Designed miniproteins, single chains, continued (5). Designs and how they scored, part 14

Each design is a single chain, and the fold is of that chain. pLDDT is the mean over its residues in the fold that is shown.

## One batch from the design tools (miniprotein)

Design m16458
Fold by ESMFold2-Fast:
Structure m16458 (fold): chain A 83 residues (1-83)
Amino acid sequence: DAEEEAIRLLTEVGGFPERVARDIVEEMRRLGYSDEELLQIARALATISRASREGRPPGERERQAVEVLRPFLERKAAAVAAR
């Protein structure tokens, strides 16, 4: 189940509270993201959040995670503008 895997990544790796993780997943579903896109976004958010929690400067993995998020942020902006 892509939704439960995304919640697991956000909570266990990203350190988000379960309620926040579920809200993020619901928002992604409302925006029409696929299971694969949902998992890509969840992994990227978890990577960025973990680095922030560890207090270390962003490395290559964190920079790659930001690049993964770029097209999805553009789609979100387009979806909001269309409603």
Scores: mean pLDDT 77

Design m16459
Fold by ESMFold2-Fast:
Structure m16459 (fold): chain A 59 residues (1-59)
Amino acid sequence: SPVEQLIAEIRKLQREAERDHLLDELTQAFLNIGFPEELARKFATALLEIEEAERQKAV
């Protein structure tokens, strides 16, 4: 239904926003210790993916 599609879209946007926020926070942490932006974002992405994988195994 249109309402179910809208709810699914809202949840998708919320998950994307939450992930993007976490990625930005991790990237900023690496930048603050002196890493270049490209490397900081790579490390942030890798850590987020490891955390997500571990959470999936624990549940």
Scores: mean pLDDT 79

Design m16460
Fold by ESMFold2-Fast:
Structure m16460 (fold): chain A 71 residues (1-71)
Amino acid sequence: MKEDLEIYREIVRLSREGRDEEALKLLEEHWGATGKTEEERELALAEKLKALVPEMAAIRSEKEGKPPPAP
């Protein structure tokens, strides 16, 4: 969970720097490797993203200058 958040932040950072290829590669290597077919990989990624939704919302709020929700 927490490691996935750190990976997400790294992906966002790489994309912000214009390194979209590296960001996409990191995404696929970390979350995309769990499925054999495209559908299985998409499901695995969806489950990961679903689990990270609260943390992603906190990151977006941080970017907007809103205080993150209390733990």
Scores: mean pLDDT 61

Design m16461
Fold by ESMFold2-Fast:
Structure m16461 (fold): chain A 70 residues (1-70)
Amino acid sequence: SDLVKTAEAALKAAKAGDYAGAAAGAREIMQLGSDNPELVAAARKALEAALAGDAEAAATYLQKSLDIAK
């Protein structure tokens, strides 16, 4: 699914220290998964962490987004 692929790419970006890529991916997860409030909440926290430069938190919330998207 596009949502799973986007979440996987965003998580890879976060783990590589690509905060811009992680933030862009989190925004796309929120758009694609807008019907799932739990997924939107996790992706929003990932976005906030990526914008704050918190790699560990961004990766944690992107992993949670991926697990919900599966």
Scores: mean pLDDT 86

Design m16462
Fold by ESMFold2-Fast:
Structure m16462 (fold): chain A 62 residues (1-62)
Amino acid sequence: MDKVIAAAALLNEKYGDLSLYSLEEAIQKAREGASDIAKALGVSKETALRAAVEAARILTGA
């Protein structure tokens, strides 16, 4: 959960309000931002990608 919340904050900082995008567009932005999120959080790219995709799902489903 903590990594997902942090990824959500970083995605909002980089791309703005993700609720304005479709789920597919938000997931694409999460994939594009995964390496930056990995660096910011000090985690593997795989961990960052999982967290970013879950954050995108939550932000677009709210």
Scores: mean pLDDT 79

Design m16463
Fold by ESMFold2-Fast:
Structure m16463 (fold): chain A 80 residues (1-80)
Amino acid sequence: SRDQDLADLEAQLADARKRFEKLRDKLTPEQAAQLEGLLARGEALVAAFRASTDPAEQAALLQEARATIAQAFLQLRQIE
């Protein structure tokens, strides 16, 4: 469901943000800026998904949000 997709995205963003904060002291300034950008992008996409009333727009935003969050997790794993 849309509500489940939203809950899953919000939970994933919260987890990614938590991991980012735990790794902060180990990040280069460039890595920190890149990850902050990805997290901010993910947050904006989730906010747009929540606000959207158009099914086609919702589907596109969901796909972009998932891809952005996945990219953030990939970068976090590469730093560990």
Scores: mean pLDDT 88

Design m16464
Fold by ESMFold2-Fast:
Structure m16464 (fold): chain A 83 residues (1-83)
Amino acid sequence: GLAEAKELAEEAIRDAKEAGRLFQEADETGDRETLLRAIGLKIRAIGLAYQAALLGKKAGDLTPAKEAEEALTKYLGTKVELV
């Protein structure tokens, strides 16, 4: 339901924000392990955002998915069409 869509979107936003931080750290330090962690969190954030969009469509409210989409753009510069 909508509660699950919101929870997935909130998790996607947290992962996108942390991935963005780790990408900046990896760029500054050249640390491969930090870069790999950033990539993993980015992939997870995208997957969670798509799941939030699917559940949001079924529940009739795409607001959580839209918030996750905006976070992916803001923190990662990643354009994904969720809504």
Scores: mean pLDDT 86

Design m16465
Fold by ESMFold2-Fast:
Structure m16465 (fold): chain A 82 residues (1-82)
Amino acid sequence: SSNIEKALEYVKKAAKLVKNSKDEKLKKALQDAGTLIALGRVDAAIKALEEAISLLPESSLPEEVKKEVKEYLQKAIELLKK
């Protein structure tokens, strides 16, 4: 569905923002979420996205980047819940 495609694009935008960081758990959670969305594994994808959001406060990212990543991941979750 178009909502699944839009959710995947938001996850890709978030992944691009974290690509050059050393936050390996966050990168893995985003990669896992993207794969699960592509496979149509919606409930598992939401859990991976929620894990990624939970990792943001302790990440090495600047505060403005944490906020932007969180907003993208929240939009992805909202689209997947439709």
Scores: mean pLDDT 88

Design m16466
Fold by ESMFold2-Fast:
Structure m16466 (fold): chain A 94 residues (1-94)
Amino acid sequence: LEEKIERLKELLKKVYGKKEIIVLLGDDPEAMEAEARKYENKPEVAVVAIRALAPEELERLRKRLEEAAAKHPEKKEAIEIHELELELREAVSR
């Protein structure tokens, strides 16, 4: 889990040129949204909210990611970011 969070932060810094990446993990979208709002006026900070999802939603996201990867092979780094997000959502949902 921790290694995946660090990998996600590295990719987001590299792809978006952000100085700081904040990863929020949870199952409460309202609380996560409130926390993310604290960084709303900080352009140097990127906030990634990873919310727990039902198994059916995780499966739908996985299929969409596979389709996106097939459709946009040139977006390898962006696809890896989404793959890590999906893995983190699965970890939080267990």
Scores: mean pLDDT 74

Design m16467
Fold by ESMFold2-Fast:
Structure m16467 (fold): chain A 94 residues (1-94)
Amino acid sequence: MSEKAVELCNLGDRLLAQGKLDEAIEAYKKALELDPTFENAWNGLMMALFNLKRYDEALEVYEQCKEVLQEKLGVEPSPLTTKLAEYLKEKAAS
């Protein structure tokens, strides 16, 4: 894991907690540019989009997360990531 990717994800988490959602999205995207397998950054990006009520975009991010983890690591997303996606699907359908 890139140390810089961890720093950017931590920045994203801080910005998310402050309600600076657009800045949080940018920080998480930069973390993923450095380490596309860093699942915490995928989760943070989905949470920021969820808080903006951009549920369809958050689901697109989940699909990208699945593809990247399968391509690079041969694994499925964690149970936490999967549960977040199910919640997003419920919100997008309503």
Scores: mean pLDDT 85

Design m16468
Fold by ESMFold2-Fast:
Structure m16468 (fold): chain A 70 residues (1-70)
Amino acid sequence: SEGGEKAIEIGKKAIEGEISAEEAGRLAYQHGVETGDGGAAAVGGYALRGESSQEEAGKGLIEAGKGTLA
């Protein structure tokens, strides 16, 4: 699924330090709303509120994407 791959891509960029937690949250929330991926939208929402670290947001997005692909 293209949606699952996109969530994993955003998560990897966050873990690698290419984007901030807030930027990852914004991208993940938009992606989750557009594709109906509630997991990505939830992880993105927490990151946007500053309630998760860059590592936590990245890990959450990779797991949400893997769940969508399975």
Scores: mean pLDDT 75

Design m16469
Fold by ESMFold2-Fast:
Structure m16469 (fold): chain A 64 residues (1-64)
Amino acid sequence: MTPEQQKIKEEILQGARKLIEQGASIQEIGFYAMKLLRENGIDDPDFIAEVGREVGELYAEHKA
């Protein structure tokens, strides 16, 4: 993972946390994450999959 990819992942996770606090669904959070990845020109499937996994873990931990 590049430093630039690490930075965008951290920004996505911070935004996801705020959305979870606001009661957003996993679908809304997933849409948010994918939108930010595309806006930043991220097309690496492995990195996209890792971001999705961490967002899903964050959601599960908060909603457990």
Scores: mean pLDDT 80

Design m16470
Fold by ESMFold2-Fast:
Structure m16470 (fold): chain A 87 residues (1-87)
Amino acid sequence: GSMAAAQAHVDRLIERADEVVKRAQEAIKNGDKEAAWDALVEGTLVIIELTIAIKLDPSLTPEQKARLEEAIDRVSKAMNEAEKFIE
C-alpha cells in the first residue's frame, strides 16, 4: 500500500543520509580531501532529494517528515565540517 511504500522510501533516504555523514567523518579522520569533496557533492544531492520528499510527497506523515528534516540537519552539519576541512 502507499503507506508501506512511503515508509520504505523514507527509510532508504535516511540510510543514504547517514552513509554520507559517515563518509564525510571518515574522510576528515583520514585526511582525505578528495573523499571529503565527494561527500560534499553527494550530501548536496541527498539534501535536495530529502527536501523534495518533505515538500512534494503528500503520502508522508508528519513524523516521517520530521525524521527527514533531522536527517537534513545531520548531513548539513557533516558537510559544514567537510568544507572547513577542505579549506
Scores: mean pLDDT 88

Design m16471
Fold by ESMFold2-Fast:
Structure m16471 (fold): chain A 90 residues (1-90)
Amino acid sequence: KEELKKEVEKLFDEMKEAIRQGTPEARERFREIARKLLKILSKYVSDEEVSRIATLLSQAFAAYNRGDVDRALELLDQAKEEALKAIDKV
C-alpha cells in the first residue's frame, strides 16, 4: 500500500515535469507515463475508479496540448487525489 502510493506519486511528479518542459518529446513522455500509471492502477483499483482517473488524465493532456498549463496541472492534481483515495480503499 505505502510502496504503491510512492510509485504512483512518482509517476504524477514525472507527468508534472513533462507539462513544465512543454516540448513535443515531453508530450510523448506524458502519454507513456499516463499509460504506465493506468496499468499499475488497474491491478489494484476498480474499473470504475480507473475510468475516472483516465478521464481526468485525458482532460489534462488536452489542456496541455492547448497550452493551458495551469488547467493541465489542476486536472493532474485532481487525478492524483482520486488515485491516492482509490489506493487507500485497497
Scores: mean pLDDT 83

Design m16472
Fold by ESMFold2-Fast:
Structure m16472 (fold): chain A 71 residues (1-71)
Amino acid sequence: HGSEGYEALKNKDYETAAKHFIEAIKEEKDLAVRKSLLPFLRNAARHLEAQGKLDVAKEAFEAIKEVDPSA
């Protein structure tokens, strides 16, 4: 899912990117690896918010807070 998220980001498909990064975070057990995905998911979420795709952006920000509640 992480590699598919990166490809979607490169193609500016932020909705697909966010979905793949959210799944990668859910499936990953290592907290350090999960935290390493947060900048990419945040990037996708910000673009989704700018595009008016608020539901997907909200899901992405909720996933970020699940990994880092202090962020």
Scores: mean pLDDT 79

Design m16473
Fold by ESMFold2-Fast:
Structure m16473 (fold): chain A 120 residues (1-120)
Amino acid sequence: SMEEVKEEIINDLKERIKKSKNPYIQEFLQKFIDFVKNSKLTEEELRELYGLFFLAVDSLEYAIENYSKETIKKTFEKLMKILQEKVDEILSRLTPEEQEKVRELYKDFVEAMKKAVEEK
């Protein structure tokens, strides 16, 4: 059911927050939990968005822990372009109300990740 899918994603996000050492990443993941709770997306749409953002968070946090700030900034720019294109593809299939929510989530993601990189 949709309720079980939301619970699975929320539990995964809660465990991911506990593993993060970065307060901006933790804050974004909490905003993602709130998005999931209030989302009216289909199961497929929600899983696709979750997969994209989760992969992006993992990739960027790994980069913050393992690479120089200069390398991270280059990786960040490429990752943001790929994410923007994929988010735009998903947005084209959503209602205007859900589009606004996803755009706000993406904005929150970009702002949180910029802060995480800058404070390295």
Scores: mean pLDDT 86

Design m16474
Fold by ESMFold2-Fast:
Structure m16474 (fold): chain A 70 residues (1-70)
Amino acid sequence: SAAEAERRQGILNALLAGEKLLEAAEKGEVELTPEQRELAERTVEILETLREDAEASEAALEALSRELLA
């Protein structure tokens, strides 16, 4: 359904945003509270699991790669 697709896309966007935020913090571009850093680290862990699963499917990997490069 459209609602399910929107929810899945929203979750993926949130995970990707968390990864970018953590990367920026590691480079010293932004300052995160301890709570924000912990949340960002957890989103990266989830995203890493999704990447490993996506490696089993070329189409899923290509879609994930496009989102990460945006």
Scores: mean pLDDT 73

Design m16475
Fold by ESMFold2-Fast:
Structure m16475 (fold): chain A 87 residues (1-87)
Amino acid sequence: SKKEELLQKLAEEILKVAREYMKNLTPEERDRVLEAVQEALEEGYRLAKENPDATPEQIYEAMLEKAREIDPRFAEYLKKHLKKPEE
């Protein structure tokens, strides 16, 4: 499905960005990043399942906001380095 492909691509890109971000972090900062990634991915999957009409942009924004609730600095890094889905 298009939503499943989008979620897979977003997950892969988020994990790639997170790996780069985590290279210079303390263990405590790394734990927060991992929690933010997990919660963001779960929110994206939830929104895609519960709202079939959700756009790629809406899914991306929901995931980013969830990450921001847990680790605002990591969320800002994601926003700068993760390409926003078009359409």
Scores: mean pLDDT 82

Design m16476
Fold by ESMFold2-Fast:
Structure m16476 (fold): chain A 58 residues (1-58)
Amino acid sequence: MTKEQAEKIANGALEIGKGLGGRAGGQLGADQARSLGVDVPADEDAEKVAEAILAAAE
């Protein structure tokens, strides 16, 4: 995953987290990251999932 892709997925997870709850955003972000081959925890809040996605893209 590129840094740009990671940033877009992380921002999407945080945005969904604000509207539908941190769990929902975290799960959406984790699913998208895994589809790109990145291992991200499924049971974390959107903020933690976003941080993990951004860290994995470095």
Scores: mean pLDDT 75

Design m16477
Fold by ESMFold2-Fast:
Structure m16477 (fold): chain A 66 residues (1-66)
Amino acid sequence: MSVDEIFEKYDTDGDGTLTREEFIKAAKDLGYSEEEAREAFDKFRLKNGTLTKEQFKEAVEYIKKK
């Protein structure tokens, strides 16, 4: 699946953001570890503790460049 499709799959509330738990599941579905997902989430999260689709893409690119 594309990164966009993974985001939409785990955006269960349809609000255009992922929670930490949803992001970890999405990153694992993309083949990344839970630890890599946790680090990327904490780096790119909004003040309210979620990621938008754009921040999700940046977090995934951050993991790839490690």
Scores: mean pLDDT 78

Design m16478
Fold by ESMFold2-Fast:
Structure m16478 (fold): chain A 74 residues (1-74)
Amino acid sequence: MRELVERAERLIKELMEMLREAEDPQVALKLIGLILRAIGLYEDLKRETDPERAEELLKELEELVREARELLRR
């Protein structure tokens, strides 16, 4: 659990760094949307006691980071 939460925190930090680097307002708005969804998943992950469900939440968060990277095409 602790390691999954720490991994989620690193993924959110990566999303925030992508937002800081985004110079296009439309890309920034889309990234903000992804960050809000990521924060929701992170809050769910902190409350989750089932290891299997926690891993699924982390996987969903990793997928949001992948979408963010595709928006930046970096």
Scores: mean pLDDT 82

Design m16479
Fold by ESMFold2-Fast:
Structure m16479 (fold): chain A 79 residues (1-79)
Amino acid sequence: DTEEQEFNRELQERFEEYVKRYGESPETDKFLQIQYAMEYLSRVEGIPPAVISKRYTPEEILEKTLEYLKEKRKLRAEE
């Protein structure tokens, strides 16, 4: 799917730009994980990232994203 390929490319570009700007560190990695999780939740729940940020804390965003990814992995394994 072209749209999925475009989204993955943009996400990768943002990751590379951030690493180039701030370097590689545990704090940078955690921030990037939260950014990815927020975008993922936005897509899954169909609401803007700004609303996700108001609804959940960064830790809750990570927890919810991991929960959805675990469910998706189970469904994929059943194929």
Scores: mean pLDDT 66

Design m16480
Fold by ESMFold2-Fast:
Structure m16480 (fold): chain A 73 residues (1-73)
Amino acid sequence: MSAVLQAAADAIRAAEGLSAEEAAATVERKLRDHPGVAAAEAEGRRVGDKVEVTVTATTKDGAIVRVTAMLPA
């Protein structure tokens, strides 16, 4: 679980500076490539001068990890 949470944080950081749609797609792709992840979905939306990214990942152990972050746009 902690490894998947770290992977979610790393994927979100890698999406900084992208549009909301590109950030969501980048985070989702990176998490789906992680060996501990069974399924991942990401949503991005612009909020003023920032991009909010919400990630929901299901681990292979059946745990759900959800992270929301605000990125500079």
Scores: mean pLDDT 80

Design m16481
Fold by ESMFold2-Fast:
Structure m16481 (fold): chain A 93 residues (1-93)
Amino acid sequence: SVTISVTVTRQPNGTVVVTDTISLSESAEIKVRISVVGPTQILELAAEKTVYAEAGQTITVTVTLSGLRPDDLVTSEAFVDGKLVALATARVS
């Protein structure tokens, strides 16, 4: 199984740091897709990263985004072998 959690931290310069924490029960290559949804409900791809992790390992993926507004929804999706295996969301404060 794969679990993901996301935290969203606003920086003093107005950028937003998105931190995904991912834990795996089995070794896998994981593609992490980070998207933002604002009031229009249009999904905007913000970042995509591929990482390898060992069984029982916890890995962290961090990206810095600009132009996000309060209450914009950040969605982090984890894919293994092209299949969505875990998803987490957080709102910009």
Scores: mean pLDDT 81

Design m16482
Fold by ESMFold2-Fast:
Structure m16482 (fold): chain A 72 residues (1-72)
Amino acid sequence: GLDKEKAKEYLEEGKKLFAEGRLDEAIGKYIMALGYDPNYAEAYRNLGEVYAAQGRDRRAAGLFAKAAELAP
């Protein structure tokens, strides 16, 4: 179910992995964050950044659009 604390933990793990260049592992952590908070705009934004870094531009664009929709 919704767990904003666990979502934040997975987001921070994903950000660390992304900074280390471990893109596929970062994606896994961001997906876990979204599993705990499916409306987590920052997790969609960070996931979009990783897909953009991989050259997955269409996937990244969809994720950025979702993040913008959810932005406060």
Scores: mean pLDDT 88

Design m16483
Fold by ESMFold2-Fast:
Structure m16483 (fold): chain A 87 residues (1-87)
Amino acid sequence: SKLEKAEKLLLETYLRAMDLLDREESDPERRAALKAQLTATMNAAGAALKAEDFDGLIAILEAFAAQSPLPAVRALLEATIARLRAL
């Protein structure tokens, strides 16, 4: 279903973003803060998905992408948003 595809995509995005933070952010304190922000964002996105609020899901991800300091993480989130819109 669309819901199952979206849930899988969010999980894959979360895991890839966590991996990117480990590879690209050399400052352990900043890395920990960014991981906490990512986790909070993905929890909010998951809650929106569970509520079948796809517009809210997209808005949450777009807001995080816009404020992400790492270009690779921003690009990943933008790709995920495009894939979610195509579901």
Scores: mean pLDDT 89

Design m16484
Fold by ESMFold2-Fast:
Structure m16484 (fold): chain A 96 residues (1-96)
Amino acid sequence: MLKVNLKLKITIDKNGNVTIEAEAEFYDNGEFIGSGKATLKLGPKELNDEQLEGALVGLIVKAAEDAGLDVAELFRALVNGELEINVEIESIEYIE
């Protein structure tokens, strides 16, 4: 069973631009297999199109690539419902 623990830092500016910084830890059958980082930037128009679900998948894939993991195996687990995804929001910051 494949598992990802995703920790997010979210920054929103006064114009509605969103920066999401993700740290991901990957586990297979309870054993740590790697960790990676990813950053995604969304404009206010992109956020209005409910792209958050796609953004989450994109962050996980980028973090897996950063960790040196097999992204094709990750997608197979995701499609089969065999990927456990845990999300922790560490901070949400509003800046000028």
Scores: mean pLDDT 78

Design m16485
Fold by ESMFold2-Fast:
Structure m16485 (fold): chain A 60 residues (1-60)
Amino acid sequence: SRDDFMQMVNVGQDQITQIYHTDPQRAQQLSRSIVDAVITWQTDPDEGRRMIRQTIGQGQ
């Protein structure tokens, strides 16, 4: 659902905030990935969800 997707986006944003203090370049790359996932979700929700899950995994 949209709410589930937005909750994953919020998790990703929180990860970026934490990473920014140690690796600003990595944080910027992850931020771009979240933007790409949001854009993709508007036309292909399944692919958008796959992308956000991958981004969250990379942020661990």
Scores: mean pLDDT 83

Design m16486
Fold by ESMFold2-Fast:
Structure m16486 (fold): chain A 107 residues (1-107)
Amino acid sequence: LNEYLEKAEKYIKGGDFDNATKYLKAALKIAKKENNVDGAVEVLLLSVEAGLKGDTSFEFSKVVMEAEKFILAHGTKEQVQKVIDYLKKTGNPDTEKFAEKLEAKYK
């Protein structure tokens, strides 16, 4: 898991969103198989960073959606709150709207 997250972060910083998304997708698959919600949170946070840097691909959107679903289904209040806090901290209107949707779903 960690090796895939490290590779994804490197590709995000380099602007290679196609490779970043491939590694995020692989990392999410491992996190789901291991019931590792913290790993899924890291995938979602890195995916948001990629989106803020310009990744608008369909595959990117699928990773965000799958990570969100897994975290909402299996995560603790603290893990969901960590995602919400990160999204609000970015200062981006789109991520703030995402945070509001998560707060509404996790009532």
Scores: mean pLDDT 76

Design m16487
Fold by ESMFold2-Fast:
Formats: sequence, structure tokens, C-alpha cells
Structure m16487 (fold): chain A 85 residues (1-85)
Amino acid sequence: AVAELRRATRALLDTAIQFSLEEGNEEGKKEALDALKRLEAADDSQIPEVAQEVIELARRLAETMSEEHKKQLELLIAQVKKALA
């Protein structure tokens, strides 16, 4: 369960970093990279909280993205939510 949540959260962050780069959002890229470092340092007990923070970050970043990137992030957010349940 926690390992699956960690992988889903990592996939969401990797995609958020890539899309921020493609859209020229340097600040968004930095926020996503900082969240990735937090995820990598997190103990299993901290992963659900980090996953929730990453969902909120991805939603904020998606607001200024193209419709294509926004749709892809929404699909990955849904995967993290399923892994949280």
C-alpha cells in the first residue's frame, strides 16, 4: 500500500516537473523539485501527508497549464487518490 502510494506520488511529481519545464514555469518546477526531495526523505508513516501536499501542489500548477497537460495531471492526481484509499 505505502510503496504503491510512494510510486504514484513520485510519478505525479516527475510529470509536474516535466510539464513545468515545457511551459517555462521555473517557479513551479522549483516547488515540484522541493516536494520531490521531501518525498524521498519521507518515512512510510509520512507518505500519506506528503501525497496530499503533492496533490494540492499539482492542482495549483495545473491551473496555469495547457488543457493537454492539465488533463494528464488530473489523471495522475486520480491515481494518487486511489492509492491513498
Scores: mean pLDDT 88

Design m16488
Fold by ESMFold2-Fast:
Order: structure tokens, then C-alpha cells, then sequence
Structure m16488 (fold): chain A 92 residues (1-92)
């Protein structure tokens, strides 16, 4: 993959994680879940938003491919965390 393709893939995964967190928050509010769970999802969403911001800045600054590949791994981890958190919330 080109550096541009790595950055785009990382961006897509970070955006997907944010979408999952948004859906999870909607479900938490619907079910009147404890405030601590709502805060946890909101904090993870902020982390995902910060990662998206970093990826976009690195892409604009034409960062080295190895740096972008690290952010791709971070985005993949963030997506996995978002999916797990959504599943945990749906079981309660």
C-alpha cells in the first residue's frame, strides 16, 4: 500500500470505531444504563476522535509510511475495542 492508502485505511477504521461508539451511546441512553457506563463509552469515543485527528494531521504532513502503519494498528485496535464494548453493553 502507498502511504496515502495506509492513512486512508486508518481513517476509515477510526471513523468506523466512532460510529460504533455513537450507536452504543444511543443504546445506553435508551436503556437508562448507569452513568459510569455512559462516561466510559464517551471517554473511548474521545480517544477514537483524537486518533482520527492525528491520522489526518500525519497524512497532511506526508508522514513516513512506518508512522502511518503504527496509526493503522492503533485504529484496528480501537475498532476491536469498540465492537467488544458494544457487545458488553448489549448483554446488559
Amino acid sequence: MSPEEVAERARELAEEAIRIYDDTLKNLNRNNMPVDQILKVNLERIVAQSLLYLIERLKENKADKSVLERELEAAEQQLNDAVQLKEQVQQQ
Scores: mean pLDDT 82

Design m16489
Fold by ESMFold2-Fast:
Structure m16489 (fold): chain A 85 residues (1-85)
Amino acid sequence: MEALEAAEEAAKEGEAVAQELAKLVHENKDNPEVLAKARETMEEVARLMAEAARAIEAGDAEAAVRAIERATEVLKEGKKEIEEL
């Protein structure tokens, strides 16, 4: 249950950051640099979530948790970089 609990916590944090990122994109929808950074961030998150899904299918809970935690980190990094633009 520890791995599942860690994944759930990371997913909740990621969801909150994703909502903040969506708000920043909406407020800056005419800024091509913001849109390009948001696209790059979301593409990396999608890749990591696909990795997490594969790990879950393989029964590797630890790998799935690591991928979800990395996806959350990518969302935080992307939001920070957009805020610095």
Scores: mean pLDDT 79

Design m16490
Fold by ESMFold2-Fast:
Structure m16490 (fold): chain A 69 residues (1-69)
Amino acid sequence: SAAEERLERALRTTPLSVDELLRRAGVWSEELRARVIAVLLAGGGPRDLARVLATLPEEDREAILRAAE
């Protein structure tokens, strides 16, 4: 989806770690952190992380995109 493509691009280009990005965006939660950690431990990359983040509400996705800039 377009949302997944935008999030994948942001994750590939941002100097922030995913944890830092989510905290800066104000969307950090224990559930989201667990999902992110599961992807990373399985060897997932920005594309796999973007799929997880694309399931979030639109306002949270836009906050992540703004934080990545």
Scores: mean pLDDT 84

Design m16491
Fold by ESMFold2-Fast:
Structure m16491 (fold): chain A 68 residues (1-68)
Amino acid sequence: MPIPSSYTDEQKKIIEEGLREILASKTREERIAVLKKTQDELRKLGMSLDQIGEALQWLSDNWQRHQA
């Protein structure tokens, strides 16, 4: 699934980096750490809580596809 077009290039870069890290994670604890890191980085960029929630959901959905 593509990253929503309404996001800024900086936000998309953080989400893409989060996806790469979550795909490299081997445990649930590592995945949770990646999601927290991504949330913190998006928050620092001034992303709204609703948009952060959407981004984390997108990461979770795409991670599940690669682990099938």
Scores: mean pLDDT 75

Design m16492
Fold by ESMFold2-Fast:
Structure m16492 (fold): chain A 100 residues (1-100)
Amino acid sequence: SKKEIAIEKLEKIKKELEEQYNDPSNSEEEKAIFENEKLQIETLIKVIETQSEEETIKAIEEHIKRVKKLIEEAKKKGHEKLAEFLQKVKEELEEILKYL
């Protein structure tokens, strides 16, 4: 189903966020952002599993809005690698939303 594909994509994003959290080249500030984003992705997976399609779409749209703000903050702080990674996350969320 479309929801199963969305969950598989989100689980992959979660794994990539965990890998970034464990990368010693990332600052403590960047690691905190990766950890918080991982927790938000875990919450989104639960919403997709338990809520209606309307609530799922709303949750993904709100998450995209939050990630856009994180990208701008990362750019302002010179965290270019973090901004690039978050941009990829945003694009994957937008792809999921397009096919729900």
Scores: mean pLDDT 86

Design m16493
Fold by ESMFold2-Fast:
Structure m16493 (fold): chain A 51 residues (1-51)
Amino acid sequence: ATEEQKAILHDYFTNYMGFDEVSAQIAINIVEKNQELFEKMLASAKIALKV
């Protein structure tokens, strides 16, 4: 994942889903291990954050 994509996911997990910093980091690490999940979560994040 690029740093830009990770920043989008971090914003989505923390500001949209209400995760704390530690939970957001764990979620990003899990998502990065599965390409299909990563693509789906990034698409959802972009829609939710209007980016």
Scores: mean pLDDT 81

